# Designs tried in a protein design run: designed miniproteins, single chains, continued (5). Part 24

Each design is a single chain, and the fold is of that chain. pLDDT is the mean over its residues in the fold that is shown.

## One batch from the design tools (miniprotein)

Design m16800
Fold by ESMFold2-Fast:
Structure m16800 (fold): chain A 84 residues (1-84)
Amino acid sequence: LENIRRLAEEEAERFELLAEYFRSKGDEEMAEVAELASRAFRAAAEGDFEKALELLREAIEKAEKIDPGFAKMLELLREELERA
């Protein structure tokens, strides 16, 4: 549990930085996707896995319309959270 929480916190921070990176490049759509993913992992770190999975599904749906490769990466992370 502690280890999973820490990993979720690290992923949330990573996606937060990624959202800022996309914003700096003018990619507001990908910034929104990364922001949703960050919020999902933050929810997971707080133990709210239902909210985490819902936010991550929303991020995947948006990413599929913009960058299918990024969407596939998020899908793998969603599957990992479902197994936690």
Scores: mean pLDDT 84

Design m16801
Fold by ESMFold2-Fast:
Structure m16801 (fold): chain A 66 residues (1-66)
Amino acid sequence: RAASLATALAILAIGLAIDEGVDLEVPTPESVEEVEEVLKNIEETLPEKSVAELRPLAEELKKLLE
C-alpha cells in the first residue's frame, strides 16, 4: 500500500544519499505534496542518475495517494 511504498522511497533515497556521501534526512511522505517536497529535496542534494531511480517510486506513490 501507499505507506509501504512511502517507506521504501525514504529508505532508497537515504541509501542513495549514503552511497553519494551525502547526509540526507527523508521523512515518510503521507500526501502528494509531501512526495513532491521529498523529490525537490533529493533533486537539490543528489545527482540526476540517483534522482532518476527515485522518480518512478515517487510517481507510483503519488498515484496511490490520489
Scores: mean pLDDT 74

Design m16802
Fold by ESMFold2-Fast:
Structure m16802 (fold): chain A 73 residues (1-73)
Amino acid sequence: SEAELLERGRAELREIIARLAGSPRPEDQKLRLYAEAALEVERLRETISDEAELRAKLAELAARVAAQLAAID
């Protein structure tokens, strides 16, 4: 089912975040940031029913993630 696929995906993302926690490598920090962003997208989609509000929050998240990625070297 879709719910089972989504939960499996979330579990895999949480495993990535846990595995890469505290890594000094830029590639690991970026991958962890992408995984955290993916989980936040799912959370926003589950909590926000208004399409305009969801779009605005997703845009805010994208901007924040882009800034955080740019700061990692």
Scores: mean pLDDT 86

Design m16803
Fold by ESMFold2-Fast:
Structure m16803 (fold): chain A 82 residues (1-82)
Amino acid sequence: MLSREEAEKLCREGGKEYAEGQKLLAEGGENLKKGIGLILRGIGLALTAILMGGLSPEEAEKIVNEVCKELGYTGTLPKLVV
C-alpha cells in the first residue's frame, strides 16, 4: 500500500492532469486526443490513490477539486468508485 503522503501526492498529480486535460478538451482540434489522454491518466492516478493509498472517495474528490479550483477549472468531476 502507498503511504498517506504518497497517496495524497498521486491524487494531486491526478487532479492537475485532469484539469489540464479538460482545458485541452475544451480547446478541441489537435488538442482533443491529448486532452482525453490526460483526463484518463488523471482519473487513473486518483483511483490508484484510493485503492492503494487508502484515501476515501470523498477525500480524493476533495483533493482533485481543490487542485482543479487552483488551476481555474470549475467543471463537474467524475464519480470516483472504490
Scores: mean pLDDT 74

Design m16804
Fold by ESMFold2-Fast:
Structure m16804 (fold): chain A 101 residues (1-101)
Amino acid sequence: PLARVEEILLELARAVDSDFLLFYVPLFIRGLRVVPLSPEELAERLVDFGLLVIELRGHGVLDLAEEALRESLRVLGLPEELIERALEEFRRRAAKVVPLK
């Protein structure tokens, strides 16, 4: 499942045209692989990744980031209730992010 998540997040990085995210995605995935995480902790890590995307690229990519997180969380086998909770948290926190300019 992590290999497919890496593909999804690399596709997001390409879609938002971020060389930093293309570099960072393999490191992020490696972090998920080496640390045993609960489903809640895994959702939190992916929300943090999505917030980084908004910080780097601005709110114009919110829908692209949300869809990539939704697909990634589904691939990881998280229950739909936890996925929707994580995405609600992502939307709430993303609204407060000040993008880098």
Scores: mean pLDDT 85

Design m16805
Fold by ESMFold2-Fast:
Structure m16805 (fold): chain A 99 residues (1-99)
Amino acid sequence: MSAADLFRHLSETARYLAERAEELAKEFGADPEKVKKLFEDVAKAAESLSKAVEAGDVKEIEKAYKELKDKLVETAKLLGLDPSEAAEGADKLGKYALS
């Protein structure tokens, strides 16, 4: 699986989670509209990163990666998860996208 395929799969997964925002919000005690919006934003950022990786544009990869990281950290905070673990996970993925 290519890096572009990986990020496209992440986008599809985030869209699926946005559709299930009410269930996730109930489980984590969060606002379902905020959960839906953040997962939709994650999906858009991951799709942008997938396209940037496919194009081989380092500047666009860095920009899209930063957007994805910011949205993953916001999502972790909203769900009461560790935002530092989300940031570290995103940093690891970003290094693979740029290599």
Scores: mean pLDDT 80

Design m16806
Fold by ESMFold2-Fast:
Structure m16806 (fold): chain A 88 residues (1-88)
Amino acid sequence: ISKEEILKMFIEVGEAAARELETTPFNPARFTLALMGALSARQSGDYELALRILERVLRAVERTAKSQKHRDIIRELREMIEEVRELI
């Protein structure tokens, strides 16, 4: 298995997880998978896809944010989005 094949798998799983996060109650496992997909998209050079995944995750967390932990996650997601936007 090549590094490119591993990145592609994480991107596919992460995109699916991000879509599920938008339509279902917040799930930490799907959140982690979505972030892995975004990071893998960024590492593969697909910055637009990485941005889309991160924005989907941000919207899902914002809808369910009721605690300080969720606010910290929102801050970190916004920082990641800003970093990726600079690469586009």
Scores: mean pLDDT 80

Design m16807
Fold by ESMFold2-Fast:
Structure m16807 (fold): chain A 110 residues (1-110)
Amino acid sequence: ELPLKPGDIRFELTRGPVVWDPAEPNRYFYKATVATPEGPERYYVLVTQTPDGVWEYAIAKLNEKDELIGFLSEEELQAFVDRVFAADPETRANARPASDELKEELEKEV
């Protein structure tokens, strides 16, 4: 496939949708790659929709071996959502940081 340009973002669905319960939102797991002049930055992303229609994001930074470095802080998550998902045609309104339970779920998939 085509190489990423600086500022380009690539999302690859790795697992999902995962339906836990008819009353619970589907969960989608993405590997995200952000092209930078210094090389690609890699992230693991869990996206889920709450029953009230709010999209929740848990985002973890990965090293070059796709190993978990850590979760984005609330400020880093907001900046990532604004930069990455606001530019995407499929961006959802009312995104918020995921709960600790959803962060644990993302950690299991890394």
Scores: mean pLDDT 61

Design m16808
Fold by ESMFold2-Fast:
Structure m16808 (fold): chain A 71 residues (1-71)
Amino acid sequence: GPGQKAIDEAERLVEEAKKKGSMKATLGADVSLGLALISRGVGNVIKDPQFGDRMAEKSLEKGKEVYKKYS
């Protein structure tokens, strides 16, 4: 689903940031992955997976912005 795709893309972002050697980009990507995972967990707990998926996608978008800024 969309939440899993957001998590998969966030994991890819972390891997790419590590290859770039930028500590700021790597930290931003790691935080984005963490927020995406938390968002999915929250959606499951409140029994609203669509809400969790939307929060995960927003977390990924913020991570992409940080990655672009520091890459």
Scores: mean pLDDT 72

Design m16809
Fold by ESMFold2-Fast:
Structure m16809 (fold): chain A 74 residues (1-74)
Amino acid sequence: MTPDQQVEQLTRAARELLEQVRSGRMSPETARTALESLERQLDEAEKDGASPELVERARRALEELREAVREAEE
């Protein structure tokens, strides 16, 4: 799998997790653990030469997920 393909999969996973958190189907604790894992994977893909445009898109998706997790914990 190329670094670009890894970033695209991460972006898709982040969007799916966002939907599950917003719908109440996933606990904030579980989503936070998944978010931390996705953030580490994105950092590795960026280091491995993933496209900056794809990395930026993924970081925005992870930021949206992080905000949703924070709101769900309140």
Scores: mean pLDDT 84

Design m16810
Fold by ESMFold2-Fast:
Structure m16810 (fold): chain A 68 residues (1-68)
Amino acid sequence: MSEELKKYLEMADKEIEKIKDTLSEEEYKQVREEVYKAILTSYERGLELTEETIKLAVEIAVQEVKKK
């Protein structure tokens, strides 16, 4: 795994930790999985990853997981 990709995953973990208390254990795992998939897909496609886009990905993942 590249250092750049690892940095983005660490940024995602920090954003998810900020909202961990609003999620069940199951929802936390699902949100983390969805965010990681989104980051990996964006990275593979050569799309720009920023703190703002990672934060948005977390917000979208939370909405999708809570619908289930």
Scores: mean pLDDT 79

Design m16811
Fold by ESMFold2-Fast:
Structure m16811 (fold): chain A 75 residues (1-75)
Amino acid sequence: SMAELQALKEEARRAAEEAVRALEELGDTKSAEMVRQRAEEGLAAAKTAEEARAVRDAMLGWRDGALNALQAKKA
């Protein structure tokens, strides 16, 4: 459904934003820019819930990795 597609795109956007912020705090500007680009391209290309779910899962992976690295560095 359109509602499911939009909800998944919003989840992907939030995950990408969190990943980018954590990567920027780590000083990893190259990875932050790459995540931004991949999120923008993936979200623009996603026309189905399945495609949006794939983008969301990829962004969640980047978010979790970046947040874990940030926590380890700040602890």
Scores: mean pLDDT 88

Design m16812
Fold by ESMFold2-Fast:
Structure m16812 (fold): chain A 70 residues (1-70)
Amino acid sequence: SSLDRFLAAIEKEVDLLGKTLADNASVQQKIAEVRALLEEARTADEDEQKKLLGEAMDLVSEVQIEARKA
C-alpha cells in the first residue's frame, strides 16, 4: 500500500513533466527510463527495489532541473 502510493506519486510527477516538456527529447528519454525502473521495482525484492527507486528519483531530479532551465 505505501509502495503503491509512492509509485503512483512518482508516476503522476513524470506524467506532468512529460506533458510540460513534450518537445524535449532528453527529458522524454529520462521519463521513459523512470517508467521502466518503476515497473521493475514493482516485482523486485526489497533491496533491489530500493536501488531501482533511488535511480528513478535521481532521474526525476535531473528532469526537474531541466524544467527549471526552460
Scores: mean pLDDT 83

Design m16813
Fold by ESMFold2-Fast:
Structure m16813 (fold): chain A 89 residues (1-89)
Amino acid sequence: SGGKGSKALEELLKTAEKWNERIRKEGAKLGEDLAEGAVDGVGSAAYSTGFGLGGDKIFQQTAEQYPELAELIRKAGDDIRKVRDEVLK
């Protein structure tokens, strides 16, 4: 379905992908496993946010699991929520 919600989800996922690229670059210095886990967590949280399920708990859990990347994960969550609020209303 080509509704407005599809475009909002695409913008959220694009924002998540930009943050995931930064997380991979910073996380690669610490370990590939750590970088991939953080990227997966942010992606899942962004998807949850796009479907109106919040995603905040997933961002929090991801930051707790990857404390070295917690600042980037929190910034990603803040940016993704801001994009959600701007594109959905």
Scores: mean pLDDT 78

Design m16814
Fold by ESMFold2-Fast:
Structure m16814 (fold): chain A 60 residues (1-60)
Amino acid sequence: GAGYAARGLLMVEGEAGPDDLVSGEVAGAAAKASGATDEQARRVEALPEATPRQVGELAG
């Protein structure tokens, strides 16, 4: 789903490991770019920081 794609995007383009912290803004943008709903993307974006693993769970 969108969460798995967003996780991959953060790890490949963001060069983040699965447990590395990225800003909620960057994580939310990755979720939206990966086809997450506006609600799912806003949930991720509202976090101060998120890991690619957390984005995978919240956006998928």
Scores: mean pLDDT 78

Design m16815
Fold by ESMFold2-Fast:
Structure m16815 (fold): chain A 61 residues (1-61)
Amino acid sequence: GSQEEASEAGKAAYEAALKEFGLSDEQAQRAATMGVLRAQEAGSTSVEAAVKEALEVAKKL
């Protein structure tokens, strides 16, 4: 996907990690970044895929 799609996915993943797990800003940013990268490696650029992957990362933080 485009950089705009990645930015939207990253923002949604960041906000989801903050709200679902009460993470710090730094932890939520890390989870969002890893979530977007994992979704892209799996061949998906959707916001939903990035959020799902970010929440899996966030569970371990």
Scores: mean pLDDT 77

Design m16816
Fold by ESMFold2-Fast:
Structure m16816 (fold): chain A 63 residues (1-63)
Amino acid sequence: KYDELVEAAREIAKELAKKYNISETEARFIASQALNDLLNKYGPEVTIEELREKAEELAKKKV
């Protein structure tokens, strides 16, 4: 469900902020970009693990 993906994105953002030492605002932006990219490509069948992997990939590209 979309609400679960949005909640997962918030938690992933907190994890990324700690892991890459970036602001929570930057981490939220990265997680939102990952979610939007995956929803546009795969629709609502996106898994939380796919979201985490995509968000981490985007975070690595920024640092």
Scores: mean pLDDT 79

Design m16817
Fold by ESMFold2-Fast:
Structure m16817 (fold): chain A 97 residues (1-97)
Amino acid sequence: MEAEARAQARELVDLLFEKVLEKNPDASEEEIAHARAMQEGVVAEFAAFLAEVARKDRELAERLVELVRKLIENAENKEEVEKLQEEIERIIREAEK
């Protein structure tokens, strides 16, 4: 589970970073370097969170990964983003109980 959570977190954070770069083609090397440094911290935190959720409910963790992936893929669609964020928040609330 922990190794799987790390791989999933890495994939999602990498996908998000690629989307941000596509939207900001004029980003400076300094901005890109800063984003890459922050990326490693986010991967570690997200992987730890997913591993905790998976220990309590594996299916809930898998659903969370799928929703985050859809959120990143549909970042340009405001309505879809709002719906996915609401669903993710509900899952996080369930996991904290």
Scores: mean pLDDT 75

Design m16818
Fold by ESMFold2-Fast:
Structure m16818 (fold): chain A 100 residues (1-100)
Amino acid sequence: GAMKINVTVYQGPRYATIFIESEDPSVDARKLAEAVVEKFRERGLLEKARIGVENKTHATVELEFKRPLSGEEVAEIVRDAILEVYPDAEVTVTVTEVET
């Protein structure tokens, strides 16, 4: 069966709060959070980042961007980062716009 990774993004114009969650015990959420931060850094988009790890399969990433990003751009970068770590993973990204 496919490794399932669920991502919830709360998107503001210059920030995102990203929740990475999986029920698969083989998933390392810290590694995924670090990969997401690095992908935004590599693309020259990252102003600031914070990582919180709740447990092995659940992490939160808080990002501040150098320019406004759309939820579509954020979702694409997050999916790309996760698939570089786990190429065969089934990644679901849900984006919610935040009024701030």
Scores: mean pLDDT 88

Design m16819
Fold by ESMFold2-Fast:
Structure m16819 (fold): chain A 88 residues (1-88)
Amino acid sequence: MDVIDRAIARARAAGDEEGVELLNKAKQYVLKAFFAYAMGRLDDAKYWFEKAKQYVEEARERGLITPEEAEAILKEIDDFEKSMKRYA
């Protein structure tokens, strides 16, 4: 989340409103996934994580985040998904 929040701040400072919106969507899908997981809805959580990954990859392709920042975010999602499989 901290990485995405810094990227949003950079996009906002640059006046890139589309970039801010795209990064906010990535952040919101991660939050939706966490909420679905907390409610025991693992399939919904996986769906929202896949949406979040798509927006993170698009942000990387558009140069809104560095490849290293994208890898850090994707690793956090992957690590959380691995923890979910233990309880499925």
Scores: mean pLDDT 80

Design m16820
Fold by ESMFold2-Fast:
Structure m16820 (fold): chain A 68 residues (1-68)
Amino acid sequence: MTDEEVLAEFERRVAELRAAAQSPEDYIAGLLRLFQEWAERLKDRPETLDRVGALFQRHLDEALAELA
């Protein structure tokens, strides 16, 4: 799986999570679980994980702003 495929898969999973979430808190909890799963999966690919982490952080920051 290429970096682009990994990022596309992560974004697809985030979109599914966002569609299924009933609240911002539920979505944030789901995002944290999803990132932990992907961090473990990508532990031997630090550059790819860094890119996934940047996407995760953007989504998390947006979700946290909605709670404020």
Scores: mean pLDDT 83

Design m16821
Fold by ESMFold2-Fast:
Structure m16821 (fold): chain A 78 residues (1-78)
Amino acid sequence: SVNELKNILREALLGKHPNPDLQNLILSTPVVDVETAERIQKLTGSNLSSDRIIEVYNEVQVEEGVKDLKAAVEKVLA
């Protein structure tokens, strides 16, 4: 499912995913292209299209970036 892929990608971005190949791929890749999405598909066993994997990865990056921004703002306002 999309939520399962989001959790896998989030764990990899945080350096917590047990698969080192997936974790290293995600941590070394600032922008997911079609080739990278196909590698994610193979490593995760996802049935989502490459385009959908790109969308999900972008959503996860934005969500984590917003959390980081909120934490930084809260630290300044404290």
Scores: mean pLDDT 76

Design m16822
Fold by ESMFold2-Fast:
Structure m16822 (fold): chain A 57 residues (1-57)
Amino acid sequence: SYSEQVKKGFELVDEYAKALAENDQEKKKEALKKLETLPEDVKNAALEIIETIESSV
């Protein structure tokens, strides 16, 4: 369902944020690859959140 895909998007944002804090480039790339499997709307929303996190750190 769409709700499950939105939840997955938030989980991947969390995975990316943890990888960023750990400075783990491979985990960051893995999270981004998984985002590509989600609907475009969910992926784009997640990427905007990630961009905001990166600009704040």
Scores: mean pLDDT 82

Design m16823
Fold by ESMFold2-Fast:
Structure m16823 (fold): chain A 71 residues (1-71)
Amino acid sequence: GGSEQLKKDAEQFVKLAEDPKTRKELLPYTKKAYDTLKGLAKLLKEQGTKEDAEVAEESAELAKKAAEKAE
């Protein structure tokens, strides 16, 4: 189902943020990723599960921290 794919994508994003090889390439996209994941977390709170929303919010916070370290 769609929610399983969504969780899988969020987990993959977290792994990309943790991986030193992909983190460097992810850096210029971290702000866009943060904005996208924040919007997704809001949507999931309204239409999805709390667990899916929490995963999206955690992923957004990781993107924000990665962006801060890029400065």
Scores: mean pLDDT 68

Design m16824
Fold by ESMFold2-Fast:
Structure m16824 (fold): chain A 91 residues (1-91)
Amino acid sequence: SSREQERRKLAREIARELEFAYMRSMADLAEVYYEKTGDEKAKELADRLREAVEREAPDEEVNELFKEIDAFLRSLTLDEIVELSKEVIKK
């Protein structure tokens, strides 16, 4: 029905806003990591995530960036993630 189509569209728009909020948070995390370590790949990831959010990148690009975020987080220890998260929250 048209109502179900409108409901699904609204749910997708909400999900997309949450995806962009997550990408912004991960960009901040990657930037803090770059500031502490000088890892240029972290800076590149942060810049790409912010640019993608600003231009409201299509789902295919968002999915690829989520894979890059997962790879970045998997490269860190749990202790490093906790320390970086505390730094992001202070900002």
Scores: mean pLDDT 87

Design m16825
Fold by ESMFold2-Fast:
Structure m16825 (fold): chain A 68 residues (1-68)
Amino acid sequence: VLDLLVEAGLYYIKAGLLRVEAERSTDPEEQARLRAEADGYIAKANELEKQALEVAKSLGIDPSAFRL
């Protein structure tokens, strides 16, 4: 479970870095590409979080343990 959450966190970090690069770029085509990649990483991170919750449920871990 923790491994899935750590991987999700890394994808969120990658997405954040790509967005910063997009904002710093002066090329609109590069900006669009970097933002699209960032959105892809956000989608993967969300999927991994859902998988972590499913694994937690299968192990009998209370979903409240994942509250922020």
Scores: mean pLDDT 75

Design m16826
Fold by ESMFold2-Fast:
Structure m16826 (fold): chain A 81 residues (1-81)
Amino acid sequence: METLKELLEEARKAVEAGDVPRAILYLSQAAIEAKRAGLDEIAKLLNEAVDKAMELFKQGKYEEARKVIREAVDKALELLE
Protein backbone atom coordinates (compact mmCIF):
# COMPACT_ATOMS: atom_id res chain seq x y z
CA MET A 1 0.00 0.00 0.00
CA GLU A 2 1.23 3.50 -0.83
CA THR A 3 2.07 5.61 2.23
CA LEU A 4 0.47 9.02 2.85
CA LYS A 5 3.79 10.79 2.14
CA GLU A 6 4.27 8.86 -1.14
CA LEU A 7 0.75 9.84 -2.29
CA LEU A 8 1.45 13.51 -1.48
CA GLU A 9 4.75 13.38 -3.45
CA GLU A 10 2.90 11.78 -6.42
CA ALA A 11 0.27 14.57 -6.27
CA ARG A 12 3.12 17.14 -6.37
CA LYS A 13 4.73 15.41 -9.39
CA ALA A 14 1.37 15.31 -11.22
CA VAL A 15 0.66 19.03 -10.60
CA GLU A 16 4.20 20.00 -11.76
CA ALA A 17 3.57 17.94 -14.95
CA GLY A 18 0.32 19.93 -15.48
CA ASP A 19 -1.90 16.87 -14.88
CA VAL A 20 -4.46 18.43 -12.53
CA PRO A 21 -6.97 15.49 -12.65
CA ARG A 22 -4.20 13.02 -11.70
CA ALA A 23 -2.99 15.34 -8.92
CA ILE A 24 -6.58 15.53 -7.55
CA LEU A 25 -6.80 11.70 -7.64
CA TYR A 26 -3.58 11.30 -5.59
CA LEU A 27 -4.67 14.05 -3.18
CA SER A 28 -8.03 12.27 -2.67
CA GLN A 29 -6.22 8.96 -1.98
CA ALA A 30 -3.92 10.79 0.47
CA ALA A 31 -7.01 12.15 2.31
CA ILE A 32 -8.37 8.59 2.69
CA GLU A 33 -5.02 7.33 4.07
CA ALA A 34 -4.79 10.33 6.45
CA LYS A 35 -8.27 9.52 7.82
CA ARG A 36 -7.32 5.82 8.27
CA ALA A 37 -4.21 6.93 10.20
CA GLY A 38 -6.33 9.15 12.51
CA LEU A 39 -4.80 12.34 11.06
CA ASP A 40 -8.17 14.13 10.97
CA GLU A 41 -6.71 17.66 10.51
CA ILE A 42 -4.68 16.54 7.46
CA ALA A 43 -7.63 14.53 6.06
CA LYS A 44 -9.90 17.61 6.34
CA LEU A 45 -7.25 19.87 4.73
CA LEU A 46 -6.78 17.46 1.80
CA ASN A 47 -10.54 16.89 1.26
CA GLU A 48 -11.21 20.66 1.25
CA ALA A 49 -8.33 21.13 -1.25
CA VAL A 50 -9.75 18.34 -3.50
CA ASP A 51 -13.20 20.01 -3.55
CA LYS A 52 -11.74 23.48 -4.26
CA ALA A 53 -9.32 22.22 -6.96
CA MET A 54 -12.12 20.26 -8.70
CA GLU A 55 -14.36 23.37 -8.78
CA LEU A 56 -11.51 25.56 -10.12
CA PHE A 57 -10.66 22.92 -12.77
CA LYS A 58 -14.35 22.78 -13.81
CA GLN A 59 -14.23 26.60 -14.25
CA GLY A 60 -11.05 26.37 -16.41
CA LYS A 61 -8.94 28.04 -13.68
CA TYR A 62 -6.07 25.56 -14.07
CA GLU A 63 -3.33 27.79 -12.57
CA GLU A 64 -5.45 28.45 -9.44
CA ALA A 65 -6.30 24.71 -9.16
CA ARG A 66 -2.56 23.85 -9.34
CA LYS A 67 -1.79 26.44 -6.63
CA VAL A 68 -4.48 24.97 -4.30
CA ILE A 69 -3.06 21.44 -4.78
CA ARG A 70 0.56 22.59 -4.27
CA GLU A 71 -0.27 24.54 -1.08
CA ALA A 72 -2.29 21.61 0.35
CA VAL A 73 0.56 19.12 -0.34
CA ASP A 74 3.16 21.45 1.21
CA LYS A 75 1.02 22.08 4.33
CA ALA A 76 0.19 18.36 4.76
CA LEU A 77 3.91 17.44 4.51
CA GLU A 78 4.76 20.18 7.09
CA LEU A 79 2.09 18.81 9.49
CA LEU A 80 3.59 15.28 9.12
CA GLU A 81 6.99 16.48 10.44
Scores: mean pLDDT 85

Design m16827
Fold by ESMFold2-Fast:
Structure m16827 (fold): chain A 57 residues (1-57)
Amino acid sequence: SPSEQLDELNQQADEAEQAFLEALDAGDADAAAGALRQLIDVSVQSLKVAVEKVTPK
C-alpha cells in the first residue's frame, strides 16, 4: 500500500541521514556525498508515491 511504501521510504531516509552525519563526523567526503545522494533519491521516491496516492491510475 502507499502507506507501507512511505513507511519504508521514511526508514531509508532516516538511515541515509544517520550515515551522512557519521560521514561528516569521520571527515569522509565521499561517504557524505553518497549518503546525501541516497537521501535525495528516497525523497524523490516518496514524492512519487504521494502523487500516485492523490492521482489514481
Scores: mean pLDDT 80

Design m16828
Fold by ESMFold2-Fast:
Structure m16828 (fold): chain A 65 residues (1-65)
Amino acid sequence: SPLSSLSDETLNLLMQIFGVSSREELEKLPLSEFEFALALARANGASPQHIAEIEEYIRKKKALE
């Protein structure tokens, strides 16, 4: 799963943004939701590491579609 490339910190951030409680719920979300989360993370001054991990996840998810 592309989610395996994300740190626990980035996973927790995404779960908080989407209001979900599990990795399985994150995996059900469409690519557009992760692009929205990336925009939100940038707007809220998330760390460069979190931004880079979300960008890499989007890249990997696009490659699987």
Scores: mean pLDDT 79

Design m16829
Fold by ESMFold2-Fast:
Structure m16829 (fold): chain A 81 residues (1-81)
Amino acid sequence: MKLSKEEIEKLREKYKEKIDMWKAVQEYNRLVAAGKEPSLETLEKVKKYVDYLLERAQNDRMKADLEKTKKWIDEQIEKLK
């Protein structure tokens, strides 16, 4: 369905950060599946998404798994600097 420009702008403002994080995760998964190293920008956005999930994790096991993922992402970011 085609939205008005005003409706699109309001939705974009509200969900821009979430949309950007989602796109970064999709790109990251595509690159990893292809055996390619993600860009620094993509890794930083994925790290932001992992932080978002950590704040919402309901059990210690999910937190531990997300912390391991964050550590691995931080190591990949450091290699690219």
Scores: mean pLDDT 72

Design m16830
Fold by ESMFold2-Fast:
Structure m16830 (fold): chain A 72 residues (1-72)
Amino acid sequence: SLGEEARRALTEAGVPERVVELISEAVELTSESEEVRERLRKLHAEVAPSTPALDEEAMAERMAEIAERALK
């Protein structure tokens, strides 16, 4: 699932597990939207090859922002 993919990417970046769980749950709730799924999929693809260039907090914040925008 997209939530699990996001969880893996955030964990690989060293984001604390409690933050990863919250973001994963938000992603799962919003993943029913095709638009949110597509945006998260694109973000994951961009982050995977360049993860070291992003601060772990910045990456978590970006994922949370996308999930929050979908909830609004």
Scores: mean pLDDT 60

Design m16831
Fold by ESMFold2-Fast:
Structure m16831 (fold): chain A 80 residues (1-80)
Amino acid sequence: SLEELEEILSLLEQALNAKTREQMLELFKQAINQLKKLFPEQKKAYDTLLQEAENLSFEDLKEIVQKMKDQIETLIEELK
């Protein structure tokens, strides 16, 4: 639903404002876990993304979070 996507967007925005890699990763995990509930058919892809995110540098993790945020913003805009 739109409301669930808005919640995910909020988590991704919080992740991008995180002061540490650990805080960013934790918020990103929360966002992806919500996406897994909303799109259960993509669960394996999201699980793989989370495993990859564990080993990324702060800069690389930030880039992935930004790309996910941009995708969710586009999806929300298409649903309005």
Scores: mean pLDDT 86

Design m16832
Fold by ESMFold2-Fast:
Structure m16832 (fold): chain A 69 residues (1-69)
Amino acid sequence: DFLFRTLDTDGDGVITAAELRAYLRGLGLNPTDEEIAAIIKKFDTDGDGTLDKEEFEKFLASEEGKALL
């Protein structure tokens, strides 16, 4: 959870594909670029290629997000 707290403390309210990839790798996962893009597409309704705080919280609150934590 240290990496999650570090991301949340930075306070810019958005998670990039690179940050999501680094976070998941920190959890011992090795996602492909396509898997990262699929996660972002599922939760990024804004279409800017990032997850804002609300979208990221929705991802983490999902069954899929909880399984990754």
Scores: mean pLDDT 67

Design m16833
Fold by ESMFold2-Fast:
Structure m16833 (fold): chain A 82 residues (1-82)
Amino acid sequence: MQAEREAIVAELRARLAAGDRDGVIALYKKLLGMTDEQAENALRVHENSPLSREKRIELEAEVTVGVAALREAVDAAVARRA
């Protein structure tokens, strides 16, 4: 949970910092259910953002993990009841 979330955030930050586009796309697809096109467009928006590199990486990691955590919690709650 919390430790797993921190590990995912660290991995996403590392991939973004390294410019590992394929790795970031894989995480977006796994965590957010994005298509390749959606993930590529998100990376383009990130790259063209007027924010500093550090702030761009932080926002991408924060948004990605936060949305994924909410999705997982909802899915788990539904599965437990069904």
Scores: mean pLDDT 70

Design m16834
Fold by ESMFold2-Fast:
Structure m16834 (fold): chain A 80 residues (1-80)
Amino acid sequence: MKSLVEMVKELLKAIGAGNLDEAYRLAKEIVERVLSKPNPSEKEKKIALTVVDIVLRAAKEAGLPQEVIDELEKMKEKLK
């Protein structure tokens, strides 16, 4: 079982390697893990939001499909 911190580290490595598909997958997994809790902490929500923002910026700069960008923006709305 990987901690939230370990998942964030893997996501940052994926972005550094230009592996945006893996970064997107990890961002989804982080968001789902946080939202699956009955009472997610504000710190966990903030970590998930930061992760989505990083991936969203990278996706926009790389010119990924609009569908990927829209899904990332929906994830941000769920974490508000």
Scores: mean pLDDT 81

Design m16835
Fold by ESMFold2-Fast:
Structure m16835 (fold): chain A 89 residues (1-89)
Amino acid sequence: MDALIAELARLAATDPEAAAALAAANADSLDPEQARAAMLAMMRAQAPRIAAALEEANLSKEEAREELRRQAAAGLSPEQVAIYEEGLA
């Protein structure tokens, strides 16, 4: 929860859609569609970081998926891994 709110707060500085999602979350009225939109916004925000890691490590999309699977064994939830795999497809 805290990591999601912190990331939304960071995005809200530059993205009005993220600002709206943060306001809804703070009002304790975030519905499932708004929660999904917030997750997708976080995925898009993380995409440049993933791209930079791929460039630094010279990894392909398949190598990035293998890295994500390894991190899932260490602490990522299956849902988080599925979201990143969709983004890499």
Scores: mean pLDDT 56

